# Designs tried in a protein design run: designed miniproteins, single chains, continued (4). Part 14

Each design is a single chain, and the fold is of that chain. pLDDT is the mean over its residues in the fold that is shown.

## One batch from the design tools (miniprotein)

Design m12456
Fold by ESMFold2-Fast:
Structure m12456 (fold): chain A 80 residues (1-80)
Amino acid sequence: MSEEEAFKKGFEEGLKVTSEEEFEKEIENLRLAAVEANLTEEEKEQVQAAVEEANSSDHSLKVRAAIVTGLSYVLKLKAT
């Protein structure tokens, strides 16, 4: 599976998030996936920037959750 395919699958799963509590759980899952993936400093900065963007009030809850879950899927692919 490509990183693009992994992101799309995670994005679709994230769109199912309907509450802030579920969104917080997805952020925690992303942080755990980042630790497991043993990312470079540049990749860690990109993940942090994406988490900050996903926590922005400029996006709906579903879009924020979709971005976070998409990234988690990409990180899980890198960890395998």
Scores: mean pLDDT 75

Design m12457
Fold by ESMFold2-Fast:
Structure m12457 (fold): chain A 64 residues (1-64)
Amino acid sequence: MTPDETAEKAIEVLTKTFGLTKDEALDLLRHLASVPNGGLIDFLAKILGVSRETILKAAEVAAK
């Protein structure tokens, strides 16, 4: 799974699970690139079946 694909899936999970808008989910994902939330990273990694490093790379792509 590419970082871009991981970012799209993470946004979908955040919008569905927490009732966030796409913009709010994107802002949260961007914040993970600068201020990592370990609990949220672990949650997304588990739900998407990817490594924590893959989630952080997706956050970095979303922040650009």
Scores: mean pLDDT 78

Design m12458
Fold by ESMFold2-Fast:
Structure m12458 (fold): chain A 68 residues (1-68)
Amino acid sequence: MLSEEEQAELKRLVIEFLERLAAAGLLPEGTLSLEELKALFEQHRDLMPAEEAARLEALMDKALAERR
């Protein structure tokens, strides 16, 4: 399970990424699963600063691994 700090960081980075997708007209309709969000992130990684992109990827991977 992600720590409380890691969960807060993941939420912040996800919101930032989704806002950047919306600004670019790339945000899909409806609710996104974590798996769908990761697929979008792989296509649009360049929308975020490299350091934040790397951190978001690491947190998403950890969250996906811990859901099993």
Scores: mean pLDDT 78

Design m12459
Fold by ESMFold2-Fast:
Structure m12459 (fold): chain A 131 residues (1-131)
Amino acid sequence: SLEELIRLVEEAIRKARKAKELLQQARDSPLSAADIEETARLLKEAYRLALKAQRLARELGLPSRLIELLSSAAALLAIAYDLVSEALNYVNTGTPQEAAEKQKQLSGEALAYVNAAIESLEEALALAREL
């Protein structure tokens, strides 16, 4: 249903915003491995929710613009997830200095993608609420 689509998009936005808060903290000081793992988990869940919403939008025959926004958000969240996963690998396998430098760099890049994904999801939510 359209109500289920709206719920999936709202959940994706909530997960993405929580990931954004953690990535913003990483600008000031390196996150713990647990916090980076939590960030990756949140991004993966947001990505899956965006894909479910995109599939449901197609099944309901909703406007192409809404489907495109959900597809864009999913793609951006996937890139952010890959960047955060790379940062986590440096935390687990690198020296403390390499881990801190790569975490700050990759988290900063991931933050830009998460911000763009949230904007796409919020536009998709607005369009869905007008249907």
Scores: mean pLDDT 91

Design m12460
Fold by ESMFold2-Fast:
Structure m12460 (fold): chain A 85 residues (1-85)
Amino acid sequence: MASPGLRALAREFRAETAERLSKAKTWAEQDALIQEATAAGVRAARNRSKSEDGAIAAEQSVYSAILLASMTHSPADSPQLPGFE
């Protein structure tokens, strides 16, 4: 299972990925951001873990966090009405 440190890393990647995805204007941009974040996150998680099992757990945690962010901040979401007060 992922350690608290690896969970924190996953949360950081989720937060920054969500923020970047909120600025993505096209599907291509969103896919590029997800691919980049996933690759970078997996490498960072693997380097963070001292054991092979830990590396796998870290990879899963980071990947899951990025995927969850992408599901929440898709550019295909329906646009919201601006300034309804």
Scores: mean pLDDT 63

Design m12461
Fold by ESMFold2-Fast:
Structure m12461 (fold): chain A 62 residues (1-62)
Amino acid sequence: MEAAIEEAIKKALEAASKLLRNPYVESVEKVGDKYKVTIKGDTGSLLVTIGKDGKILSVEPA
């Protein structure tokens, strides 16, 4: 992964840690010019959408 995308995933995990207990990255999928990162925790999951430039675009319950 590009360094910017790796840093964005780390920031997504930090954000997820406020909403989920023990968050971890389950999958990363490229959809067009965006990355969809599925983060799972003990009792739920989040879908984080990251742009090509590494910017977090959205965080949604999955």
Scores: mean pLDDT 76

Design m12462
Fold by ESMFold2-Fast:
Structure m12462 (fold): chain A 86 residues (1-86)
Amino acid sequence: SDEKLQELEEEAGRLLDEIDRMLAQQPTTAEQIRELIELIERGLALIEEIKKLAPPNPELQRNLDLQQRGLETTLAELRERLEELE
């Protein structure tokens, strides 16, 4: 429904802003990196749900794909850093 899509978009927007703030602080501890990984995993799940509910607009879908790829790349880098710290 349109209401569900709006709720997901609002949640994703807040979550992406939080991820950006945490990344800007250059997390160095295992605890900070784990928290950031959890936020990114939630962000990826929200983007996937938004992609399923969003109208079939090629530009919108491409933008969501780019956001998803960016988060996947950051997630992989953070997971590697966490392995080195543990």
Scores: mean pLDDT 85

Design m12463
Fold by ESMFold2-Fast:
Structure m12463 (fold): chain A 81 residues (1-81)
Amino acid sequence: GTVTLPAGQTARVTLPSGETVGIGKGANGQVGVSVLDDDGTPTGSAVIEPGGEARLPSKAGIVTVRATGDADTVTVEVSLE
């Protein structure tokens, strides 16, 4: 899925496994990403600059998160293997 994040906003994406991907945009344009299991325990996390990507393991497969855009607005793409 694709999410557009203005400054200060957050988003969540639910995986087929029931895990969630939490996404938040920081004050300096960085995008924080975490994979949370069924009980809300983080299983992986990363910080992404605009134009970067992270790959995080999950029970549903490898979650690839890519951030594009600038410090004011980033578009975040979440893909599963």
Scores: mean pLDDT 72

Design m12464
Fold by ESMFold2-Fast:
Structure m12464 (fold): chain A 83 residues (1-83)
Amino acid sequence: MKALEKALEFLERLAKESTDPEVQKALTQAIKEAKRLIEQGRLEVALNTLVMALRRLAPKSPYGDELRTLAEEVEKELKKLQE
């Protein structure tokens, strides 16, 4: 699942580079929760968790447009799993 891997890598990079402690905390929590759900085989829940995190962080980040685009890519993979 390339969009899932891309989303996790992007969020991990943002968490490392973020200057906003609120954004950094939210990113770290979203990454941990998504990885836990993936490990449990709950891919649909993991993808939904990432979409929600990306959408919440978009208005607080200088990478808002990139975060929205990435949320859209992850949401498309979520829909494919439901079909």
Scores: mean pLDDT 74

Design m12465
Fold by ESMFold2-Fast:
Structure m12465 (fold): chain A 100 residues (1-100)
Amino acid sequence: MESVEKAIEEFEKNEELKEKMLKIVKTAAALLEAARRLKELGFVTPEVERIEKRATELLEKIKKKVEEAGNEELKKKVEEAEEEGRRAGRQAVEEYLKEL
């Protein structure tokens, strides 16, 4: 919780930190989509479920703090980063399956 609040506060001071936060969102969304895709394929393991839970909690915390901050531009960028992450995670699983 405190780490997410500090990231949002630092965003107001430094554009580089804003980019790093958006990369965290994209990575979390990619991991979440990959975990969901693996579960659909029958890979229901404790590790996959742990990744899904942690990625979901992280994304929910970031979205809540962005909404509390009232920054609509940042909210839109977070939504765009999440969508890009979902596409990347889906592609990574599909590329893995092609190599099998």
Scores: mean pLDDT 77

Design m12466
Fold by ESMFold2-Fast:
Structure m12466 (fold): chain A 74 residues (1-74)
Amino acid sequence: MNDQRAQQRMQQLIDKASVEGDLSDEEQQQTYQLLLQAEQVGPGKGAELRGQAALPTARLISDRSHKVLEELRK
């Protein structure tokens, strides 16, 4: 039931990020822990869990990275 618990928690984090557009430090840490658990579950199921957990936070991180890279590429 580890995958079920992880999926349920990730859904809550996704819902919060969708509404508020940001995650707290502790929620970011929980997302990281869920990604680590997804790696242990297996390739197929792990990839699915990673996708669900990472989408809201990964987009925020990617946007920051792109902004920094654009400034450096001038």
Scores: mean pLDDT 55

Design m12467
Fold by ESMFold2-Fast:
Structure m12467 (fold): chain A 74 residues (1-74)
Amino acid sequence: MSDRERGRELARLAPQGLKQAAELAEQKGEEGIKDLEKESQALVDLLRSLGVPEGAEEVEQLSEELIKEVREKL
């Protein structure tokens, strides 16, 4: 499997994983938000390295929205 194929599969699964991470962040408070920010950035960097910049952009946008929602609830 090519890196790009692996990246596309990861990008397809990323929204569900990020939503689950956001739910955990709500339970942990500030520590959870920091974890979500780090995990989201690592995923964006990984997707870019695998040659899926469009997937990285979608993950970046979704993670920004989820972080904002978690902050508004805390």
Scores: mean pLDDT 82

Design m12468
Fold by ESMFold2-Fast:
Structure m12468 (fold): chain A 69 residues (1-69)
Amino acid sequence: AEKAKEAAREAVERLRTEPDLTPGQYFELANLIEGAIDELEKSGALTPEEIERFRAAVDEARQRAEELA
């Protein structure tokens, strides 16, 4: 759980701070976060509000990937 939470947090930070991500990198980071959400929710590592914020980041990353492609 801790490793998945840290990986998801780092992916969100990269989406916010790295200006030169490729469309493929946006999709990769979005998939990483989404893949972690179900596990983190069930393990109790995140609150429902934190899960919602991660889901919002996934949606934004997918939209940006499409805009850059």
Scores: mean pLDDT 75

Design m12469
Fold by ESMFold2-Fast:
Structure m12469 (fold): chain A 80 residues (1-80)
Amino acid sequence: MEEEVKKKLDELTERMDAYVEAGRRDPSKLDEYEKRVEELAKEMVELGKTKSKNPTLYAAGAIRAVGALTDMELARRENE
């Protein structure tokens, strides 16, 4: 249901944010943490696509995934 999908999206977002934060603290692990964020991003997209009949929930999942990957790229650039 819509509320269950939203709660799961929030959980996945928190996990992605945790990896971004970990990458900022230890830049040597950025490659490893980016792969974890990519896995979570794929899970978010599939959750919205398969469990949500509402296209706005699918779009919200995709937007959150893009945001996390963008934050990860910014963390890389800050450590160049």
Scores: mean pLDDT 72

Design m12470
Fold by ESMFold2-Fast:
Structure m12470 (fold): chain A 103 residues (1-103)
Amino acid sequence: MEIEEVVELELEDPSKPANGQVATLKFKTLNKEKKITYDPLFAKLIGIDSPRVLLLSTAIKLSGAKSAEVVKEEGKEVTYYDENDNLVTATVPGMKVTLKLTL
């Protein structure tokens, strides 16, 4: 069976979306919340696009689903200089990701 889940990401400081910070994932259909450490620089360095792998893993763990995939993503691309003065472009999840969960 497949269900749609909407996950909303709330940053502690949304004015600085490129900064590492505490964030809250809100799962609308599951009616659950999870606080995470959000680090867009770390996500970029480990090859995670818009921390999708971490989001999908969290959704699977909270729902008990067999698999999850991203259907829609509202993200903001941010370009900044990292700690090594390299120009980095990261997709910051905006406010909302729609997932398909397979139960």
Scores: mean pLDDT 65

Design m12471
Fold by ESMFold2-Fast:
Structure m12471 (fold): chain A 104 residues (1-104)
Amino acid sequence: SKLLEQIKKAIDEEDYGKLSTLLMLARALGEDEVLVESVKYAIEKKKPIDLVVRIAEFVLLNGSPEAKKEVKKLLDEYIKTLPPEQAAEVRRRLAPVLKAAGLD
């Protein structure tokens, strides 16, 4: 996907503004697989937790029920890899959107 390649570049560059615009476009086009892959890519590239959380929050608020479930599974595995303090911060930041999605 051309859109996924642009999102991956924005993640690599940590360009939060460009990334936000591209994620909104992916949502508007109904490309849930691109939204899920965005979270996965940020995790695999060991990006800052703030970037991972921002992408995950976007998908949990705006994705399909299936995309939300897939992102929850990715987050559960991601949290297990983090130091306890960072794991607690990720859980704290995502708790409201996970609860709203019925995934808490």
Scores: mean pLDDT 90

Design m12472
Fold by ESMFold2-Fast:
Structure m12472 (fold): chain A 62 residues (1-62)
Amino acid sequence: SAEEEAGRAGLAAAESGSASPEDATKAGAYANAGNVQGARIAAAGMGEEERKRILDAAEKAA
């Protein structure tokens, strides 16, 4: 599901070290809610690949 995908993307970003756990949690939560703009802002500090996963998950949930 899009919710599971958003959760996995957030966890992967935190584990890769491209984002703080706080930012990863926030981005994942916005993505799960289908809030693409919120997810984009929260993921701004993440690596390109991790950010793309978060945004893709957010768009699927929207």
Scores: mean pLDDT 72

Design m12473
Fold by ESMFold2-Fast:
Structure m12473 (fold): chain A 61 residues (1-61)
Amino acid sequence: SEEELKREFDRLILEATLKYHELSKKNPEEAEKIRNAIDEARRLYKEGKLQEAIDVLKKAL
């Protein structure tokens, strides 16, 4: 369902954000890749492309 996809998206955004903050201190280049994936996933979410947004986050994690 759309509600299940939104919950999965929220969990993945949280995971990606935590990974970004951890990597930003140790490996800024890898952190930037995670940040770009978060930005792209949020753009896809705004366009109603929930599954594509989830796939982008999963690929980056």
Scores: mean pLDDT 88

Design m12474
Fold by ESMFold2-Fast:
Structure m12474 (fold): chain A 74 residues (1-74)
Amino acid sequence: SLAELKEEMRRLALETVDRELARGASPREALLAANRVVQAYADSHKDEVPAEELRTIIGETNAEAAAYLAARAA
């Protein structure tokens, strides 16, 4: 379902942020890694979800990853 795809994408993004920070990556590097993982996951589902909706989900997930990172840096 779309809800399951959204949650999986969010989970992958936040786990990537945590993993990168744990290995000593900068906040910027962690966010870029999360953005790349989100895009790769989206590309693997491009035939299952309309492009416009997929772009919206990517944007929302990237915003969530950025907010998560900002909260951890505070």
Scores: mean pLDDT 86

Design m12475
Fold by ESMFold2-Fast:
Structure m12475 (fold): chain A 55 residues (1-55)
Amino acid sequence: MPTVDQLDAGLRAVEDEIAKAKATATPDQQAQLDAVLGDLRRTVEALKAEVLAQS
């Protein structure tokens, strides 16, 4: 099972890669990357809550 620290580290890595991708992306691609990042953040928060509930 992932730890909260592992989930946070993974999210930060994805945020960094998305920031790099957005620098060369079209406006439509930037909007899609923002939507994916938003969904990922929500998923990570749900997983963190699940991990904490098991502790």
Scores: mean pLDDT 81

Design m12476
Fold by ESMFold2-Fast:
Structure m12476 (fold): chain A 98 residues (1-98)
Amino acid sequence: SHMEKQIEEGKKLVEQLIERARGVKEKVEEAVKKGEITLDEEQKELLELMDQILGPEETRLETLERLAREGLELEPDDPELQEQLEAILLYLEEKKKE
């Protein structure tokens, strides 16, 4: 039951990340269309990362797993962030079994 709760938390966090990526992409694309901003190379790379998160399920799962693993490797001094990253990885592992 505790592991099931962690998987459910990871699912909610992944769903929140997908919605956030979509919202950011829409705002950035709208600003570019209006001529309000010009993207630099770092901003183009971040937009490409958002596209990978929003893309096909296989690409999304691979991208999110990589980001969560990289986040944990940085050994953040934030216990809540560590628990969230671990929950995301646990959910992604279960999703791959489906």
Scores: mean pLDDT 82

Design m12477
Fold by ESMFold2-Fast:
Structure m12477 (fold): chain A 96 residues (1-96)
Amino acid sequence: SNLLKLLGLINKVLATGEITDEELDEMVTLIKNLNEEELKQLSERLSAIVGDKSLEEPIYKKLEEIRNTSDLEKAKELVREMLDELRERLAKRRAG
């Protein structure tokens, strides 16, 4: 499942703080192969992981932007931005 593989990669990045350019390329490819329902499920799961339901819609919009852009470098930048925000929110939740 593209969704499960993507969740595995995201969990690895959130746990380690490390991401390779190859992993970014793979994440973009996986996101581009998700349908509308899977994008919604991913945004719900990611907002649940960081414990902030208000992030569900922003995450969904960023995933949709990643899926729809033809610019690979822009897509990779958006993935980095999303992961950085998720990591910051997760760190704040664990520190509280």
Scores: mean pLDDT 84

Design m12478
Fold by ESMFold2-Fast:
Structure m12478 (fold): chain A 61 residues (1-61)
Amino acid sequence: MAPSDEELQRRLLRTMLAALASGDPAARAAVAEAIERLRSTPREQLRDVALELLGELERLL
């Protein structure tokens, strides 16, 4: 499915919050890594990187 940019951002945020709430150190590390990757990603690639990170974080939950 191809979510809108707003829906992708909302879903990514919810998934990150769920990962942090899990108390799993690996999930917390994955969220920290995801935030750092998003901060270093050029605007033009943000959507593709966000989709990749969403998939990775959803697999950890």
Scores: mean pLDDT 78

Design m12479
Fold by ESMFold2-Fast:
Structure m12479 (fold): chain A 66 residues (1-66)
Amino acid sequence: SSTFERAKKAVKKFLLSFLNVSEEDLVKKAKELPEGVREAIVRFVAREENLSEETVRRALEEILKE
């Protein structure tokens, strides 16, 4: 859905800035994040983008599969 794609884009944008990495290193670096940090990112992005935490969590998991 367009909402899910928006969530994926927002999570990628946040992670690139937060981790200070290139797109090439994003997935590798994001996989190193502790569960507590991942959940905090989900909550932050959900609030900023006015999306459900469940949608953002699914988007983060999809990014981590890449």
Scores: mean pLDDT 84

Design m12480
Fold by ESMFold2-Fast:
Structure m12480 (fold): chain A 107 residues (1-107)
Amino acid sequence: NRELIKDLVRELLGADQETIDEAFELLENGLPPEIQEAMKKINDYLGKNKELSNEIAKAMAKAFSKYKELTEEEKVEATIVMNIVMAKKLLDGEMTIEELVEKILNL
């Protein structure tokens, strides 16, 4: 259910509807290189600290527990859409990687 994914991403990241709709369009039409590089930077940052990565995973699991109607496939799609939204916020200078991580940990 795309509406549940949109609601989840809006609640968790404070993204507006336009940003979320653009993220879905990028997911369907292919990710530009700059978005892929930003996503890699986020993943590399998380990979430097195993404890931080574990805390992020727990926070995400807790967030998904509030959206019980999402299938496993929809949870994967939601995670990808959130990563695209975070990459866009990083590229646009709206948030640093540290601020994005703190936002997820406070879910």
Scores: mean pLDDT 80

Design m12481
Fold by ESMFold2-Fast:
Structure m12481 (fold): chain A 93 residues (1-93)
Amino acid sequence: MADEGLFYLQMGEIHYREGNYEKAVEYYTKAAELFIKSLGEKHPLVAESYTNLGKAYFRMGDYEKAKEAYQRSLRADPENEEAKKNFEETLKA
């Protein structure tokens, strides 16, 4: 399952770079689910998946879902600097 999580994380990144934010959301969500099952809720890869999910939602203009995703990232890793910064930016939008 960890290898599958990494695969979905990579697919999310590819679609995010292409501007396909809806597909990026789909893949990042699957990555987070697989990492939670294989590594537990308090893992850096769970935090990274939720941070990337939040970034995709922010690009789509869904600031409430972006905020929720960053909060989930911070629950997995409270010291995730990217999630902290992006959460603050989401509050201004």
Scores: mean pLDDT 87

Design m12482
Fold by ESMFold2-Fast:
Structure m12482 (fold): chain A 86 residues (1-86)
Amino acid sequence: DLKEALERAREQAEKLAKELNIPLEKLYELLDLVANNTPENRARAFELYLELAKKALEILKKELGKPEELDAEFEAAAAELRAKLA
């Protein structure tokens, strides 16, 4: 269910962006790529999400100091995107 997956991903992306202080624009770009659901868009969204997730998590984790709870949400969002692309 693409609609449900997109809603879920958006909700998690908004929560993640708010907690980690990440621009929502980039996360919405990922959701848009997934929604179009072409092989190229899947590959692009996957790469962009993983790079964004790792970079933002490491950088903001250092900035915030106490991001353990946010780690779980970040991991969940990444896992769901990967599952939807698999």
Scores: mean pLDDT 65

Design m12483
Fold by ESMFold2-Fast:
Structure m12483 (fold): chain A 66 residues (1-66)
Amino acid sequence: VDEFLESNPKLGLFIPSSITDLNVLKEMEPIIKELLANPSKAKELLAKLKPYLSDDFIEQLLSLFE
């Protein structure tokens, strides 16, 4: 997990420290990369992260893209 985050430091902003499962991080990676490339789609892309992240954390992330 740490090696994965070291390779993708921007992903650390979107992943709470409670997520340590590498398979979960791999599922989140393409969504977060698309979010960083297309911030105008933030609401749609963050909805895809809801199975992995709390609603409160999603709301906090949405505020960063406004």
Scores: mean pLDDT 66

Design m12484
Fold by ESMFold2-Fast:
Order: structure tokens, then sequence, then C-alpha cells
Structure m12484 (fold): chain A 120 residues (1-120)
């Protein structure tokens, strides 16, 4: 279990780092209204990641924390897809890469979640 806890922590930190560059690039070419939507999504995600890390530090169940991350990433994918539908052409490549990143991390979180459930 502690190996899975450390793996989930590394996953969260990697996601934070990799998503930041894509956010900055997309935000630079979005309309002010669309940027506000992306800013809200980013702020919500960062607070959820900080909470997830705090829960892991407090000894919370790895499967439960991973489950929460899967929910967050799923909601992010849905919101990014909605934003992509109305985004200017210049923003679309960055939003598409962000969706791909969210899908990658959701799959990795699902793998940790499954392994944590099997270890309980």
Amino acid sequence: MEELRAELRRLIEEYRRRSTELYDKAAAVLTPEQKAELDFLRDTSLRALDRALALLDAGADVAEVAGGLIELLTENIDQLRRLLATAPPEAKPYLERDIELEEEFRERALEIHERALAAE
C-alpha cells in the first residue's frame, strides 16, 4: 500500500507540472470569457490536488484518493471538451493536448485505483 501511496503522490505532482504549460498556452489565446472558464477549472483542479496530497499525508485510503482524482479528471475532460467546441482555432491544439493529458492521467489513476482495491 505505501508503494501505491508514493506512486499516486508522484502521479499528482507530475500532472500538476505537465498541465501548467498547456494551461498557460491555451489561456494566452482564449477569449476573456473562455479564459475565465479555464481559470476556474484550473483553480478547482489545483485545490483538489492540494486536498488529495494532504489526504495522502494524513494516511487516507489510496483507493479513495485515487477515486477522487479519477472523478476530477473525468469532470475536467468534459469541461475541456465543451470549451474546445467553441474555442478559437489558435487555442484548439493546446486544449486537445490538455484533454489527451487528462485522459493519460485518468488511465494511470485508474490503474493505481484497481491495484489499491486488490491490495485491501
Scores: mean pLDDT 86

Design m12485
Fold by ESMFold2-Fast:
Order: C-alpha cells, then sequence, then structure tokens
Structure m12485 (fold): chain A 78 residues (1-78)
C-alpha cells in the first residue's frame, strides 16, 4: 500500500508540474490534460490512504509533503 500510494503521489505531482509548465507556454490543452491526470492520481491516493495503517499514513504524508514542496518550487519558477 505505501509503495502504491507513494507512486500515486509522485505521478500526481509530476502531472501538476507539467500542467504549470504548459500554462506558462500558453498550451491550455496540455495543461488541462495534465491537471485531469493529477486529480485522478490524487483521488486514487486518498482511497489507498483510507485503507492504510497509521504508520503507513505517516509515510505517505511525508512523501506528499516532499512532493508539495517540489510543486510549489516549480510553480514559483514559472
Amino acid sequence: MVQQATELVQKAGDHAIEAFKALSQGDLKKAQEHLKKAQQYEQQMLQVMSQASDDEKKQIMAAAAKQQQKIKKAYEEV
């Protein structure tokens, strides 16, 4: 579960970063596609988290926090 949730967190974050890059380039179509993918991965991650133990949730949240920092930095660099 932790590995699956961590993978989903990374995929969601990667798509969010790509969406911001596409927006900065004026490519609305690519931005919308990447945002949709990011939302889908976030929803799947939340479902996995609902079944996780407290220790597993802690690990998943730590991974999410790191990815959030990367997304914020990428957004600021645009």
Scores: mean pLDDT 78

Design m12486
Fold by ESMFold2-Fast:
Parts: C-alpha cells; sequence; structure tokens
Structure m12486 (fold): chain A 62 residues (1-62)
C-alpha cells in the first residue's frame, strides 16, 4: 500500500508547495501571530516544501 500511496503523495506535496509558498508570504505580511512558526514556515516554503511549511506553522505556533 505504501509504495503506490507514496507516489500519489509526492504529487500532492508538489501542488501544496506552490500554494503554501504564496500563503506563507501573505500571512507574514498580514502580521505574525506566531513569529517562530511563521519564520520556519516561510523558510520551508522558500525551499519549495509546502508540507513542511504547514507542519512548522502547526507545531511552532499552533
Amino acid sequence: FSESADRAGAGAAAGAAAGDRERGLHQAKMGTPNEEGAERAVEAAEAGDGVAATRYAQLGGG
């Protein structure tokens, strides 16, 4: 199950990366309710890892 699921997940992650990058920048401009999480989220989004950006936002600031 994991093999086929991993390939599908990679495609979903690629799409999320593009969206999260834009969202991360927009969120930072509106004001940083979570300075640590926002910094990590922007950093991950800049690297093109939207999944990691979302995870940092959730773990860093909630």
Scores: mean pLDDT 54

Design m12487
Fold by ESMFold2-Fast:
Structure m12487 (fold): chain A 74 residues (1-74)
Amino acid sequence: PLSQEELDAMRAEVARIKKEGGDLEAAAVAEEAIEEARRRGMSALEFLELMEERLKGKETTEAAKKKLLENLKK
């Protein structure tokens, strides 16, 4: 499952996107997905699949997914 550190890192990345005036809709979906991953004890892979499904078909999906993956690399 995702550790507290991984969850906090992903939340920090979402907050950064919001602060920089990025895609607020994508940021909100990411926030909800992070909370669901925490609630369900999801792994990083399961979380990425959830993100892909919820942001499917948006270019912002690729950007948000890439940024979250960068944060997961320690």
Scores: mean pLDDT 68

Design m12488
Fold by ESMFold2-Fast:
Structure m12488 (fold): chain A 72 residues (1-72)
Amino acid sequence: SPLIEKVEELIKSVDENSKTTELLGQLLKAGVPFELILEAMKEAARKYGRGKNEAEAAKRVLEIVKELLEKQ
C-alpha cells in the first residue's frame, strides 16, 4: 500500500528535531484520514502515556497509524 510505505518513510525520518504537527501534516497530505490519525493519537496516549519527548511520542503515533492502515 502506498500509504503504508509513506508512513514507514515518516517513521524512519523521525529524529530529535521532529515536530508532531509537521508529521501529522505529511500524513494528511499523503491521504491518511484525520479520524484515523486522531484514533492513533488516542491509542498511543492509552498505551504509552505522554512519553519523554515529542519525537518519541510522534514515532509511536506513526507506528499505530501503520497498524490501523494494515487492518483495513
Scores: mean pLDDT 78

Design m12489
Fold by ESMFold2-Fast:
Structure m12489 (fold): chain A 59 residues (1-59)
Amino acid sequence: SKAEKLEQMLERARERVSEDEIEALLRGFSTEEPVAPEDQDKVLKALDVLEAIGEELKR
């Protein structure tokens, strides 16, 4: 399931990335509000980390 894949990625991310980064990702995915300029940098960086973890999981 798509939700299961996301949960697995988040689980791995929590081990490697700070909890604050995970919270930013969850908030961005949960809400459809436009991201604030200052928050955009944080979200982009968090997305980069999540993508990297996804690549490793594809092994």
Scores: mean pLDDT 66

Design m12490
Fold by ESMFold2-Fast:
Structure m12490 (fold): chain A 64 residues (1-64)
Amino acid sequence: MEEHKKIFEEKLAKALAKGILSSEEIKELRELGLTEEDIEEIKRAVLEHHTDEGMELIRRGVES
């Protein structure tokens, strides 16, 4: 219980700092015993955090 919470918080912080959550990282989260709900929360937080700034950077990198 507490171990999963600590792992969740650590992975959330890393994903937010990195700005992306790859399929391999999602697989690692499942292997660590995180629930699908935990994984979806991390995905949502990364998407919301980078909705404006991250999308702009991606568009500049792809369209430039």
Scores: mean pLDDT 64

Design m12491
Fold by ESMFold2-Fast:
Structure m12491 (fold): chain A 62 residues (1-62)
Amino acid sequence: GDEETKKSQEALKELQKLSREELVELIAKVFNTSKSDAEKMLNNSFLGTIALRTTAGVLAAE
C-alpha cells in the first residue's frame, strides 16, 4: 500500500546519498553477485533502475 511506497521512496533518497562504490556494494549484497556485475547493472539504464528499486524495497522491508 501507500506505506510501502513511502518507505521505498525514502530508501531511494538514502541510496542517492551513497557514493557509487557504496551503492555497488549494496546492490552486490542484495543480488548476491560480484561488485563487477553490480556495477555493470548500474551502467545499464534499465537494469540499473530495476536494481535500485529492488534494493530500495529490501531496505524498506529492513
Scores: mean pLDDT 76

